# Designed miniproteins, single chains, continued (5), part 56

Each design is a single chain, and the fold is of that chain. pLDDT is the mean over its residues in the fold that is shown.

## One batch from the design tools (miniprotein)

Design m17925
Fold by ESMFold2-Fast:
Structure m17925 (fold): chain A 106 residues (1-106)
Amino acid sequence: SKVDEILEEFRKRLEKLLEDYKAGKITVEQFKQELIDIVNEVIEKAKELSPEERKKLLDRFNYLLGEFAVEVRKLAKSPEEADAIRDAVLKAQILLETEVNNIIEK
């Protein structure tokens, strides 16, 4: 399905973000910005979907972001960095839910 294709594309993008963070190629601030950029791209793709497909994408991608947060936190160099990552993912989830719901309600 189109939803499954979008999820696979963005799973790979999140895996790359995890690899770059693990390798020390990006800062926590760059990680936060890239995560927001990824979520904004998912929101744009959601605009092309039916309301039913958008709800399915929202639920499944929120789950994926939660799993991603667990994996990234294991790689954090300090408790403060782990908290910053958790906060960034939570904000990304709120942004996704808010923007996708706004598409449905307009």
Scores: mean pLDDT 84

Design m17926
Fold by ESMFold2-Fast:
Structure m17926 (fold): chain A 63 residues (1-63)
Amino acid sequence: PDTSERSELWIQRLAELIDERFGDRPMSEEEMAELQDEVIEEFEKEDPELAEAMRRARENADR
């Protein structure tokens, strides 16, 4: 389904970016949070509804 495919895409992009930027080095919590924010921002331009859902889910998990 469209929604499932898009949700998986952001997770895959996040994993790829982590591997590309931090593959050989450990990343800090701040760097991980910034990377996640970058991915959400990128998706917000393509799918604002999905990006909003992701941001809300992260805020809920953090709280």
Scores: mean pLDDT 70

Design m17927
Fold by ESMFold2-Fast:
Structure m17927 (fold): chain A 77 residues (1-77)
Amino acid sequence: SMKVRELIERNIKEADELVEKAKKSKDPKEQRRLLVEAESLLTMNIMLAFVYKDQELLDETNARLAEVQAERDRLEA
């Protein structure tokens, strides 16, 4: 439905804002917290995209999730 699509798009936007804040933060603990929040949001978004059956939104969500996971791995190294 249109409402589910709007929710998925809003979640992607919120995750992008969290990643942007993490990149601008000089505190490693805050960076990690923000990236964990973004990952959680995107993981929940995958379930919504599957139910909505929109492959484009699913692919976009997975691409963002991979970026967040790579940034987290970099901070944990």
Scores: mean pLDDT 83

Design m17928
Fold by ESMFold2-Fast:
Structure m17928 (fold): chain A 97 residues (1-97)
Amino acid sequence: TEESIKAMEKSFEESSELLERAMEAVRKIEEALEEDPEKTIEAIAEAHGLDVSKLTKSKAVALVVGELLRMIGLILDGDLEGAQEEVDFLEEIVKRI
């Protein structure tokens, strides 16, 4: 029982850290979309391998929200490695801004 509680606490800490990192990346992307929407949309398009001419601001927002929702779904499924990859992808978009 104590070992199970410690495992649950560790999983909660790891999940909370991933969520905090993802939310910080999303916040930075949202700020960049307000300050320089053209450059930010281009960064999102490049990260997804999409043609920037076909990406509207609303579609760019939907892609970022979709990444966040996928990350949360992976955490709920216990796939912390997959969740980490989604966080790394969001942080890569931030690096391109």
Scores: mean pLDDT 84

Design m17929
Fold by ESMFold2-Fast:
Structure m17929 (fold): chain A 80 residues (1-80)
Amino acid sequence: MEDLRRIARAVAGALEFAAKKYNDPELLELAQRIRELIEKNPDDKEGLISLFEEARKVAEEKGLESLKRFLDNAIKFIKS
């Protein structure tokens, strides 16, 4: 059902871009964890939601408004 791999890759890519732009290793580690999860457990929707919510909290704490908004939308999409 609706390629969870696509949304996971999109979120990981956004986190990797932000990590590069802000020189932030925590965002890069989150991106790697998302990629690893979807490769090992492609049907783990709950695990992806958990990682997306963790990434959203990190983006919020760091004041990354655009990234936080993107993650909010990704979480809503995957839950709907």
Scores: mean pLDDT 84

Design m17930
Fold by ESMFold2-Fast:
Structure m17930 (fold): chain A 80 residues (1-80)
Amino acid sequence: MIELIKEAIKQLESAPDEKAFEVAMKSLMELLNSTEDLELIKRLIGEILRLIGMELDGVSNKEIGEEALKFLKEILKELE
């Protein structure tokens, strides 16, 4: 899990602004499919729904990507 989160962070940091939402969603869904930890599953689902809500509200892909990066870095810090 820790290595998958680190990879997700690298992919999102390397993503073009216009693809940040797409890369964030892909990364979060991949993490969701890779874990059996119910508390982590709840947090990942909550973040996925939050980012979708931001996109529906017209928030920029860049800002959504920055928010997803904050989330991933927070959970990585808690798991280390």
Scores: mean pLDDT 85

Design m17931
Fold by ESMFold2-Fast:
Structure m17931 (fold): chain A 80 residues (1-80)
Amino acid sequence: ARKVVHAEVKTDTELELALDEAVRNNQILVVTYVEDGKKVTEVLDPEEALRKSIEIGVKAVEEAVRKTIEKREEERKLKE
């Protein structure tokens, strides 16, 4: 039987770590985190945890790319 693991996380980084550990160990994760100022508890199978981890990672990459483009556009407008 798959092991059930409980985690309470306060940051997106802690949530990503809990999701990654659950995926790597093939465990069911019951995680409590804060979203939009409210506590949310989810029960995630390893496949669901993987999907959520990918979603968080994609969002982080999109935000980093967007900020990099904005900064480069601002620097280019200042020089040419």
Scores: mean pLDDT 76

Design m17932
Fold by ESMFold2-Fast:
Structure m17932 (fold): chain A 100 residues (1-100)
Amino acid sequence: KIEELHKEILKLIDELYKNHEDKEKTAKLAREITLLLVEMIDEVNDKEFAEWAREKSDEIGKLLEEIIFNKDEKKRKEAVEKLKKLIDELLEKAKEVLKK
C-alpha cells in the first residue's frame, strides 16, 4: 500500500517533468502528488511521522515549483532527482515507523 503510493508518486513526478509546459496538466499532476502524499501520511497514522512530513512539505513544494517553472532544463532535472530522493526518504521513514 505505502510502496504502491511511493511508486505512483514517482511516476507522477516524471510526468510533471515531461509536461512542464502544459500548465493545466502540471497543476493537476502537482495536486495529485500532494493528495498521494497526504494519503501516505494517513496510511502511516503516526503523529511523529506526520510532523516530520509537514517539515518536509515546504521543501517538496519548492521542488515541485522548480520542476514546473524553472527555465533551465538542467535545474528542472536536478529538482526531479532531489524530489525523488526526498520521496524515497519518506517511504523509508514510513517503513521504520510501521515496524514500531
Scores: mean pLDDT 81

Design m17933
Fold by ESMFold2-Fast:
Structure m17933 (fold): chain A 63 residues (1-63)
Amino acid sequence: SMMADEMTKLSQEAVDAYRQGKTPEQVREEALKKGYSKEKADQLGKMTAMVGTGVAQGKEARA
């Protein structure tokens, strides 16, 4: 399994992208330009979509 640190990093990037108003597609493309693997870029894009379309982001404990 992936290192917990990598998952935390992706989650932080997803939240930051959502706050900047970036689309999941933009986030995926930028990750690929940074040299992320296709899997990591896809995961980051999905996380960004979930932040925006998930259930009311929960309480800000996860912001």
Scores: mean pLDDT 70

Design m17934
Fold by ESMFold2-Fast:
Structure m17934 (fold): chain A 62 residues (1-62)
Amino acid sequence: NKQVQELQQQQLDAQKETQKLSEERKKAEETDPSKAPALLKEEGKKMFEASKLARQMFQAKR
């Protein structure tokens, strides 16, 4: 199912973005803690998008 494969790729891309933001947040906590809250909020937004894509992929598998 091509639709499922495309959604899976989008989910992988979202996971990579979330990992990058998580790493940036950890670096900010060590170097400049004032930036950590903004990065944490952005990470949360990306996790929400990834969850939405996962739900769409699950529905497409039905």
Scores: mean pLDDT 75

Design m17935
Fold by ESMFold2-Fast:
Structure m17935 (fold): chain A 98 residues (1-98)
Amino acid sequence: SEAKQKEIEKLKEELIEAISKGDTEKALELIDKLEELEAPKEVLLELLSIAIAEGQVEVAKKILSILPPLSKEDLDLLIKQARALGHEEIKALLEEKK
């Protein structure tokens, strides 16, 4: 529904802000709400990339736990991103999904 799409969009914006502020508890709550609304894989992948960019280990773990299995191409891109930014713990988490 249009209302569902607007809710997902709002939660996405709130989650990006929570990640940027390092508000891990708020970020995890928002991810649960996105899961309840069945947010599209593309939205979750974008949020995962942002969590990786900000080095948010717990947030990245939570998003990975609710994502369906990632393609090799998507995993390789996310691993490359984590490596380039020096986020070793996130890189290791992504490599475990290979």
Scores: mean pLDDT 88

Design m17936
Fold by ESMFold2-Fast:
Structure m17936 (fold): chain A 97 residues (1-97)
Amino acid sequence: MEVKITAKIRIEGDKTIEEILEALEIVTGGLESIGAKAELKVVSERQGEKPTESFVEAEIEVTTEEKLKPSVIEYLEGATKELGEKFGKAEIEIEVE
């Protein structure tokens, strides 16, 4: 049976929106490498006073086999931590059906 996982990711950082989106595409590629199907959806983008003050909200919709669910969740948590270290602040909310 396939499981659907939705990862809601919010990133705030001192980088451009384009750099944040590139990093999110890399996360999506990593999920596909694990054997999951992943689709990235950008929910909102905002700039602060400077072009490098960026706020991005994104959703990654993941479809995978139930046996791969723990690996997918572990990957998403680890990737979000790395995004926070790179950009400043990253938060994730994971929902499973």
Scores: mean pLDDT 84

Design m17937
Fold by ESMFold2-Fast:
Structure m17937 (fold): chain A 68 residues (1-68)
Amino acid sequence: MKEAEVSGKGKTPEEALLGATLDGYRLLPTHGVAASSAGKGAGESARKGATEVRGRGTEDGTSTGEGR
């Protein structure tokens, strides 16, 4: 986060990819009736994929010991 801000734009290749993916999400505005099948599950599934992959790296990367 800070590194991205200090860098200037803060738009890294990873964020560019995320932006392209988000653009795809804009193409499907509330894809049908959210609660018709399993709107809640759909949201959780999306979070799991993105959050787990990213959270794992960030959380495990932080070694709690010095100054933490």
Scores: mean pLDDT 47

Design m17938
Fold by ESMFold2-Fast:
Structure m17938 (fold): chain A 71 residues (1-71)
Amino acid sequence: MEKEIEEAKKKIKELLEKRGMLDLYTEEQIEEMARREVEAEREKEALEEAKKLGKEQEYNEEIARRRLEEV
């Protein structure tokens, strides 16, 4: 995860620098954006893995259950 976050951070910084917006964001904010991108990609990978195993419905039910337990 840390390596994936670092790669995402580098990509985001390069895009912001190219757009002249790097100074509008703090290092912490860029890291937060990178974490969100990595989390979204991980969720996508988990869903695709569940689909390959024929467990897409079970995966979706587990996610829904965890959300109910947290709230």
Scores: mean pLDDT 72

Design m17939
Fold by ESMFold2-Fast:
Structure m17939 (fold): chain A 85 residues (1-85)
Amino acid sequence: MSDEERARQALRDGLEAVEEIRRLRAQGITTSQQAARWTGAVLRAMGSAVEASLLHQKTGSEVAREARREIARAAREAGLRLTPA
């Protein structure tokens, strides 16, 4: 898979994880199972942001930079803080 394709995949995975976080927050976290799903989604969102950041740092890809920015923006809107690239 190309670096650009990997960056697009990271964006898709990251946005999906943030959307799951947003849904769980809206429903309220009242069970240990919901807490586990929240933790898993946070880890996936962080992993996708890190992958996009590493791709940008390694390749200089603007697609990877934009993927990182979009994941970070969506995460902030969902009440999360992700580390900068």
Scores: mean pLDDT 79

Design m17940
Fold by ESMFold2-Fast:
Structure m17940 (fold): chain A 100 residues (1-100)
Amino acid sequence: SEEVKKEILEIIDEMEKRFPFFKKPLTDYYPDAEKHVENLVSLEDIKKAIENGEIKTIEDFKKMVEKLVEQVLKYFSPTDPLYSEALALLDYYNELVEKK
């Protein structure tokens, strides 16, 4: 629905503001990342998919956010600050969804 689209666009905008690193593809920072993790998604990619109607439900949106987090956790070691940042992004996503 149009209401769901508005809701998920508001959530993605808040995520991009708090976690600007994940707004861009990992390949912008690490050109070889695509060799280690297939089908990399950024917050910008997710936002475009929402705008284009490819993501139509909160459930589909959640799956894409979880995919982004999983990809970061595969690329970085648990000792990397970006690994912790990806977990923080998922926690923030859950906070935003619970308030809706």
Scores: mean pLDDT 84

Design m17941
Fold by ESMFold2-Fast:
Structure m17941 (fold): chain A 80 residues (1-80)
Amino acid sequence: NEYLEKARKMTDEEIEKLDDILTNEGIPLLEKELGITEEDLFNALREGKGHEYAEILRELGKLEVAEVIEIYLAVAEENK
């Protein structure tokens, strides 16, 4: 799993940057386009779901934010 490998190599500062991207770019965009709240997104991520949101962000041309969601999903699945 390439996203899990990326996550394992990340520093705490890089993880904070992912959280910043998700919070400031990902969540507002998903709320605007789909009506998905921050609560809905984090619940999906905790359940190891949300690849659907990454796909939607890729369709919107937000490749960096989509990768952030995939990394969060990989970490959530490993932590169980």
Scores: mean pLDDT 76

Design m17942
Fold by ESMFold2-Fast:
Structure m17942 (fold): chain A 97 residues (1-97)
Amino acid sequence: EAVKLLEEAIEKLRKAIDSVRAGNVEQAKKYAEEARKLLFEAGKKLPKDNKITNLLVAAMLQIAAALWYLDQGNRDEAIEALESALGTVEEVLKLVK
């Protein structure tokens, strides 16, 4: 079920943010990568709708940006990118209800 995959991705993004705030960068990267994989799988199960597809792509790019910021040691920018991804995934969840 795509809804369950989106809900799991939201949980992983929240855990990634908490891990960055706790200074656990490697754990944050793991949760962010898990969220990205869940979004990719959700995309395969969702209707082919331009708005949904564009939001899923945006969320995955926001996660990729967060991973890049974590590699650079830019934790505040990583948190901002993860929070943006979280909001984008929550928007997808509202659309697929």
Scores: mean pLDDT 89

Design m17943
Fold by ESMFold2-Fast:
Structure m17943 (fold): chain A 86 residues (1-86)
Amino acid sequence: MVQVNITGLPSEEAAREIGRRAEEEYGAVATVRPGGVVGISGLPSKEAAIEIGKRAGEEYGATAYVSDGETLTVIEKGEIVGELKF
């Protein structure tokens, strides 16, 4: 299962908008949390999750954590800054 967790969004409205786009484009499930956080699960590919994280970083300066179950990819402000193997 591919998922992305996005933090550092400026508002709940921004978090809901990122989640809504993922649900509409990919049929994913988004969970908005307090403090500018959204978790998105059920994504069809690691590339879809990376695209969502990069978009959030470019639009809002957010940080995204993409997991495919084997690796954790970290995206800061639209750029991939690291990848960790579990």
Scores: mean pLDDT 82

Design m17944
Fold by ESMFold2-Fast:
Structure m17944 (fold): chain A 100 residues (1-100)
Amino acid sequence: MSPIVQQLEAAKAALEAAIAADASKATLIDRFRELVMHLEGLLHQYPEIELSEEERAVVERARRLVETGALGDLSRDELIALAREVLRVADGVIARVKAM
Protein backbone atom coordinates (compact mmCIF):
# COMPACT_ATOMS: atom_id res chain seq x y z
CA MET A 1 0.00 0.00 0.00
CA SER A 2 1.29 3.50 -0.76
CA PRO A 3 2.74 5.55 2.17
CA ILE A 4 0.10 8.27 1.66
CA VAL A 5 -2.77 5.76 2.16
CA GLN A 6 -1.01 4.44 5.29
CA GLN A 7 -0.63 8.01 6.62
CA LEU A 8 -4.35 8.72 6.06
CA GLU A 9 -5.32 5.41 7.74
CA ALA A 10 -3.07 6.27 10.73
CA ALA A 11 -4.55 9.80 11.04
CA LYS A 12 -8.08 8.32 10.83
CA ALA A 13 -7.29 5.77 13.58
CA ALA A 14 -5.73 8.48 15.78
CA LEU A 15 -8.81 10.75 15.52
CA GLU A 16 -11.21 7.81 16.15
CA ALA A 17 -9.15 6.82 19.22
CA ALA A 18 -9.15 10.42 20.53
CA ILE A 19 -12.97 10.63 20.19
CA ALA A 20 -13.40 7.23 21.92
CA ALA A 21 -11.06 8.27 24.76
CA ASP A 22 -12.98 11.56 25.32
CA ALA A 23 -9.73 13.45 24.67
CA SER A 24 -9.35 17.22 25.22
CA LYS A 25 -10.72 19.63 22.61
CA ALA A 26 -7.12 20.68 21.82
CA THR A 27 -6.17 17.03 21.10
CA LEU A 28 -9.29 16.59 18.92
CA ILE A 29 -8.33 19.74 16.95
CA ASP A 30 -4.74 18.47 16.42
CA ARG A 31 -5.97 15.02 15.23
CA PHE A 32 -8.62 16.68 13.01
CA ARG A 33 -5.99 18.96 11.37
CA GLU A 34 -3.77 15.91 10.72
CA LEU A 35 -6.68 13.96 9.15
CA VAL A 36 -7.61 16.89 6.84
CA MET A 37 -3.95 17.37 5.81
CA HIS A 38 -3.49 13.69 4.87
CA LEU A 39 -6.92 13.49 3.16
CA GLU A 40 -6.09 16.52 0.96
CA GLY A 41 -2.64 15.03 0.24
CA LEU A 42 -4.21 11.74 -0.90
CA LEU A 43 -6.78 13.56 -3.10
CA HIS A 44 -3.90 15.50 -4.71
CA GLN A 45 -2.05 12.22 -5.49
CA TYR A 46 -5.24 10.51 -6.82
CA PRO A 47 -7.05 13.20 -8.90
CA GLU A 48 -9.10 10.41 -10.56
CA ILE A 49 -11.07 10.01 -7.29
CA GLU A 50 -14.40 11.77 -7.85
CA LEU A 51 -15.98 13.20 -4.70
CA SER A 52 -19.77 13.60 -4.49
CA GLU A 53 -21.09 17.14 -3.96
CA GLU A 54 -21.79 16.23 -0.31
CA GLU A 55 -18.24 14.86 0.21
CA ARG A 56 -16.72 17.94 -1.49
CA ALA A 57 -18.78 20.26 0.76
CA VAL A 58 -17.52 18.43 3.89
CA VAL A 59 -13.86 18.61 2.73
CA GLU A 60 -14.17 22.32 1.76
CA ARG A 61 -15.75 23.21 5.13
CA ALA A 62 -13.08 21.24 7.04
CA ARG A 63 -10.27 22.89 5.00
CA ARG A 64 -11.64 26.43 5.64
CA LEU A 65 -11.96 25.82 9.41
CA VAL A 66 -8.38 24.47 9.55
CA GLU A 67 -6.95 27.35 7.41
CA THR A 68 -8.80 30.12 9.34
CA GLY A 69 -8.08 28.62 12.80
CA ALA A 70 -11.85 28.55 13.44
CA LEU A 71 -11.94 24.94 14.78
CA GLY A 72 -11.53 26.36 18.31
CA ASP A 73 -14.76 28.36 17.85
CA LEU A 74 -16.79 25.14 17.42
CA SER A 75 -18.34 23.48 20.47
CA ARG A 76 -16.99 20.03 21.35
CA ASP A 77 -20.19 18.41 19.99
CA GLU A 78 -19.98 20.42 16.73
CA LEU A 79 -16.30 19.47 16.32
CA ILE A 80 -17.05 15.75 16.90
CA ALA A 81 -20.00 15.88 14.46
CA LEU A 82 -17.79 17.44 11.75
CA ALA A 83 -14.98 14.96 12.58
CA ARG A 84 -17.39 12.05 12.00
CA GLU A 85 -18.39 13.54 8.60
CA VAL A 86 -14.70 13.87 7.57
CA LEU A 87 -14.00 10.31 8.85
CA ARG A 88 -16.82 9.01 6.60
CA VAL A 89 -15.30 10.83 3.58
CA ALA A 90 -11.84 9.41 4.44
CA ASP A 91 -13.29 5.86 4.67
CA GLY A 92 -14.92 6.24 1.24
CA VAL A 93 -11.75 7.65 -0.33
CA ILE A 94 -9.55 4.87 1.15
CA ALA A 95 -12.00 2.23 -0.17
CA ARG A 96 -11.92 3.79 -3.69
CA VAL A 97 -8.09 3.87 -3.77
CA LYS A 98 -7.92 0.22 -2.60
CA ALA A 99 -10.44 -0.75 -5.34
CA MET A 100 -8.15 0.71 -8.03
Scores: mean pLDDT 87

Design m17945
Fold by ESMFold2-Fast:
Structure m17945 (fold): chain A 99 residues (1-99)
Amino acid sequence: KKLEELRAMSDEEWKELAEKALELLKKKGEEEGDEEGLKKLEKEWEEIKEKSKKYPVFIKALALRYLYSEAKAAKDEELVAAVEELGEELEPELREAEK
């Protein structure tokens, strides 16, 4: 199942996916002329980098948000379900890692 593939991803693979997600979100913001959104993305990425030094789950959360958006755009119902289920599994860890 797609969920098992996501669970098998290494921390390095999650980081690469999060970095790719940020690059694509930045390009979309530039294409739309959304200066406020670009500034918010830059600030969010700096916060995630700092938090991820202590709580790696923040990198996974960013990567999952990107996968969810891509899966919805592609109408990939299996990937949508897998991302939602894994997101629910990570929710308690993410909440514990909050400031």
Scores: mean pLDDT 74

Design m17946
Fold by ESMFold2-Fast:
Structure m17946 (fold): chain A 66 residues (1-66)
Amino acid sequence: MEKAKKAIEALVEWLKSQGKEEEAEKVREAAEKNNYSVDAALKTAVRLLGAEAVMDFLKAQAAAQA
């Protein structure tokens, strides 16, 4: 649960930093309604932003940890 919440919060914070606060709230709401499901959060982000933007976020996170 904690790990999933942190991943979702990281995505939400990234979206807010890009000026997409409305999309960030929708992603957070979708996750909360599905018991903090990372899959639900990612599906909502893809639906609102497109797969390309979500992949860019995931690549940036992976690169930062390398």
Scores: mean pLDDT 75

Design m17947
Fold by ESMFold2-Fast:
Structure m17947 (fold): chain A 88 residues (1-88)
Amino acid sequence: KEKKLEAMLYILELLSEKGIENHNEVFKEAKKKFPELSEDTLIEALRTVVTLLKEAPEVSIEELKKAIEEYFDKLETLEGTLEITKKL
């Protein structure tokens, strides 16, 4: 849980800096920083963060960080992620 949360926050920061279109480069950097996490876990984290950025583009990065920390367990599913974007 802790490492997956850290990876999700790291991915959010890099995607906010580089743009969603650079998600492949962000994925490679996340793999280097979190080698203990499986590729599937990192792909799930990347998909969740991309969904948050696409569905809530007007929400600040600081608010998205708070949402990820507060609703981490809900963000494990696409349905949960979409429900959280409606609350932002």
Scores: mean pLDDT 80

Design m17948
Fold by ESMFold2-Fast:
Structure m17948 (fold): chain A 98 residues (1-98)
Amino acid sequence: DELREKMERLVEENWEKIKEETYELLKRLGLPAPPESWMEELAERLIERGAERGVEPEVVVNRLPLVMTEAAILHQKEGLSREEALERALERFFSLVS
């Protein structure tokens, strides 16, 4: 899928910026940085489902820090499991993008 490949490349090219923006958002909320492996898992799921739904790659890159921050809040403050937090953050993201 051409859209998925473009999305994967754009996320890879912007990965350090995405992590930095996520860390800055979490720091403002008083939350610790999540493991990079957890952020990578969320990004992989968002890319796969985003490409399937026809979401523009630029939208995915721009919104990834917010989606990661929401997942971290759901896990660390709301007490959801890691898996539940990832899935809920993804569902909420896709409810906002048409």
Scores: mean pLDDT 85

Design m17949
Fold by ESMFold2-Fast:
Structure m17949 (fold): chain A 91 residues (1-91)
Amino acid sequence: ALSPFLQAQVDRTKASARRIAAQVPELTPLLDQLIAAIDAQDVAAAKAYMDQIRAKARTLDLTLEQQVEFLAFLGEVEVTIRMLEREQAAA
């Protein structure tokens, strides 16, 4: 089971993903897959979807505001994935 701290981080990351999907609907299918991978604690799948999300975002004409929020979101997801990896290594 995830620690309460890591569960809170996962919940926050999922909420952030939903906010990005609302601002950039073109990313919704990949963001839904990322959320599913995080919920399954599938770090490899989460990393693969993150790479696909970055690649897709590069094809989109994002506003400056969308770019700033997207970069902040990427940082949050990277922290969450790293925390999941550390929990799995400690198990």
Scores: mean pLDDT 86

Design m17950
Fold by ESMFold2-Fast:
Structure m17950 (fold): chain A 78 residues (1-78)
Amino acid sequence: DRELAEAVRERAVPRLEEARAAGRISQESYDLAVEALEAEAAGNGEKGGELWRKLAELDPESARLATAIVTEAAREVA
């Protein structure tokens, strides 16, 4: 559902930006996470999944935190 994915993106991106600004996730991890959320909001779940997988392989620690932030945002909009 594109409406749900867009709502998740709107909540998660500001929190990811705060985590990046606080040094809790890297700039590269922030960029990949935002691109994944944008792909999902555009209806491209396949690209979103590929970007999340790439993030998890390159930076497992940031991926774990980014996933937690996105999961929390998804719980709020469901």
Scores: mean pLDDT 85

Design m17951
Fold by ESMFold2-Fast:
Structure m17951 (fold): chain A 96 residues (1-96)
Amino acid sequence: EEKKKELERKFLEEVARALGFPYTPDLTREDLIEYVLSSRERRFAFAGIAYHLLKKYNASEEDLKKFDSFDLSPDATEEQWREFFEHAFEIFSNLK
């Protein structure tokens, strides 16, 4: 559990910095998700950043395939994007 919290914080920090969103110690997953959902450009930027970070931190091929299997079109709903964000955080928080 402690390692999961550390990995989630690390992912949150790295994604926030890459998006130009101010990182603070009290920044939550939900705060970042709402920031990304507010812009189409940020949603696609998040997808690229998340994939890059998962590869950088040695996510398994199986986890990367699960991530890559999300069929995100330009017309994807907020609900579909929220599911994608939650999945990215879950994969990252479970890294070895």
Scores: mean pLDDT 75

Design m17952
Fold by ESMFold2-Fast:
Structure m17952 (fold): chain A 81 residues (1-81)
Amino acid sequence: SMDEIVDEAMKKAGLTGNTLRSEIREAIRLYVEEGKSVDEIVEELVSKLYDPSTSGPYDVSVYAPLLEKAIRAAYEIAKKT
């Protein structure tokens, strides 16, 4: 299921709680429903962290590489399913 892919991707990226969980779900949706490549998904979702209107309180230098790691993990898991 999508939730199992999200849970495994979060574990592989070292993420806890609900941080970036919605972004990881969106990454799976972009792959499964829109057929986007992992590099396209990373560019689309990580760029939102660099936008001051959407970055929130997160340090982009910390959370951008963690989000990329989680997206790439989710992609590899989803591709095998």
Scores: mean pLDDT 77

Design m17953
Fold by ESMFold2-Fast:
Structure m17953 (fold): chain A 81 residues (1-81)
Amino acid sequence: SLEEEMEKLYEEAKELAKEAEKENMPQELLRKVVVLLSTIAVVRAALPYMSDEEARKEIERLKELIEELKKEMEETKEKLE
């Protein structure tokens, strides 16, 4: 369901936030994680007021943002190690 997909995305983003804190990542990356979490929280809160089509598009966009952030974090980890 759309609600389950959103919950998964939020949990994934929260795990990325925990990872960024544990790895003591640069503040610019921490800022990006916070912005992503805020964006996901807003979309989750707005789900009951969206059409199914709008919700699916927002979910796909959020998946792309998570993937981009994950790539940046992997690149940063390689440089920190």
Scores: mean pLDDT 82

Design m17954
Fold by ESMFold2-Fast:
Structure m17954 (fold): chain A 102 residues (1-102)
Amino acid sequence: SSAPTVEEIVKSGNEFLEYLIAKEALRLAKSEDPEVRIQAVKYAQALANSKNPRIRELATEALILAAKDPDPEVREAAKQGADNITDPEVRERVKKAIEEAE
């Protein structure tokens, strides 16, 4: 049994489920475990493509936290994630955070 991916959930337009996952992604982005923070980046990059601006903002916050993360693998995940963001304003904000962390 395969659970739906966050990308599939975003494509479905279920904004309530997107919102719950976005809040969870932001929580996981603050985890003490770098592997959990990398997973948060994967969730947040998909949610940054949401049609709902509130969900995009929560996802953007999680990606900015990852862009400034002390772990270089978490920062690399955020850099790769930024390339999958279709909204140019959200993409620019995340890339700016990456540049500031260098």
Scores: mean pLDDT 82

Design m17955
Fold by ESMFold2-Fast:
Structure m17955 (fold): chain A 100 residues (1-100)
Amino acid sequence: SLKTYTFTVRVDVPVGTEQVFLRIESPTDLTLAPVRTPDGELEGVSLVTVDGKNSTWVVPVRRNGETLEVTVTVEDDAPITLEAWTETRRLGTLRSISPP
């Protein structure tokens, strides 16, 4: 069965940071929705797809403290990892399920 997950990422980055990278990975094929804030779809976002299982959103920093919503659809039992980083540092890793 297909299941949809929404990850919430806060843009908490050093002053002068221009971009946040959100990398989504799964062992199965991913379907991605456009990156959103609670106020709507974000403009100026680029998607770099390596294959159906790996994709990176390149998100411009509009406002520090802004919340980004990343929505991904996969098969129900497929683990999803979202990594967030900037050009200068790693921000964090979110998982839909814990590794065994």
Scores: mean pLDDT 73

Design m17956
Fold by ESMFold2-Fast:
Structure m17956 (fold): chain A 66 residues (1-66)
Amino acid sequence: SKIEAINYANFAVLYVRQGRFEEAVEYLKKALSIDEELAKHTIETAMIMYPELEEDLRKVYEEALK
């Protein structure tokens, strides 16, 4: 569901903030598998809202696509 995709993507952002990158990749993969477009939009929005996390969010997103 869309709610699950948003929730998992938001958990990924939370884990990035905590420096927990393996968990961030895991939850982002779950979000992408449910709704790739919505998960991508959520991460891009987080990059805009939290510029200090942009580099780490980008790396986690790239890793989740592998």
Scores: mean pLDDT 87

Design m17957
Fold by ESMFold2-Fast:
Structure m17957 (fold): chain A 87 residues (1-87)
Amino acid sequence: SDMVKAGGYVLQGNIEKAEEIAEKSGDGGVYVSVALVLYHMGLYERAAKLAKKGAELGERTAYDVLSMALYKLGKHEEAREAAKKGV
């Protein structure tokens, strides 16, 4: 699946290709999957960007990843607002 393929590319360090797969999929779940792996790699700005797109596509779980990434970026107020939307 696109979700598994995108996650695999992030783990291999091919972040650009993983982001491209998420964009071409139009699937919020693929964006969330890639964002979560980027978050665990410490790439918080990229994780926040993709999580935000996943949320815009209707994936509620994207707000959890977005909140976590924003918190790591020191954007604590934005992180709290994202967390509220995920509940």
Scores: mean pLDDT 82

Design m17958
Fold by ESMFold2-Fast:
Structure m17958 (fold): chain A 90 residues (1-90)
Amino acid sequence: MPDKSLSPEELEKEQEKLAKFLREKGYSEEIIELVAKPELDEEDAERLYELLLKEGVSAEEAANFVATLMMARGMPLEEARAVKERLLAA
């Protein structure tokens, strides 16, 4: 079967989708900038999570959003779940 990891071009399109969704909901430009980044490290994931919490997003929704975004960047499902659990435990 074809690899389920997104190509760089597909990743960019998913990043744009998420950025547009957040902009439509009125989230801050800092959140939109993080979502639009071509690569997210663990520090970016934590920063995005904290910013989403400040905007009134629930911890569960914020952690799910970050995990989904990291998966869209090629992170395996199990690693993305570990990130979600780690964010919720912090």
Scores: mean pLDDT 72

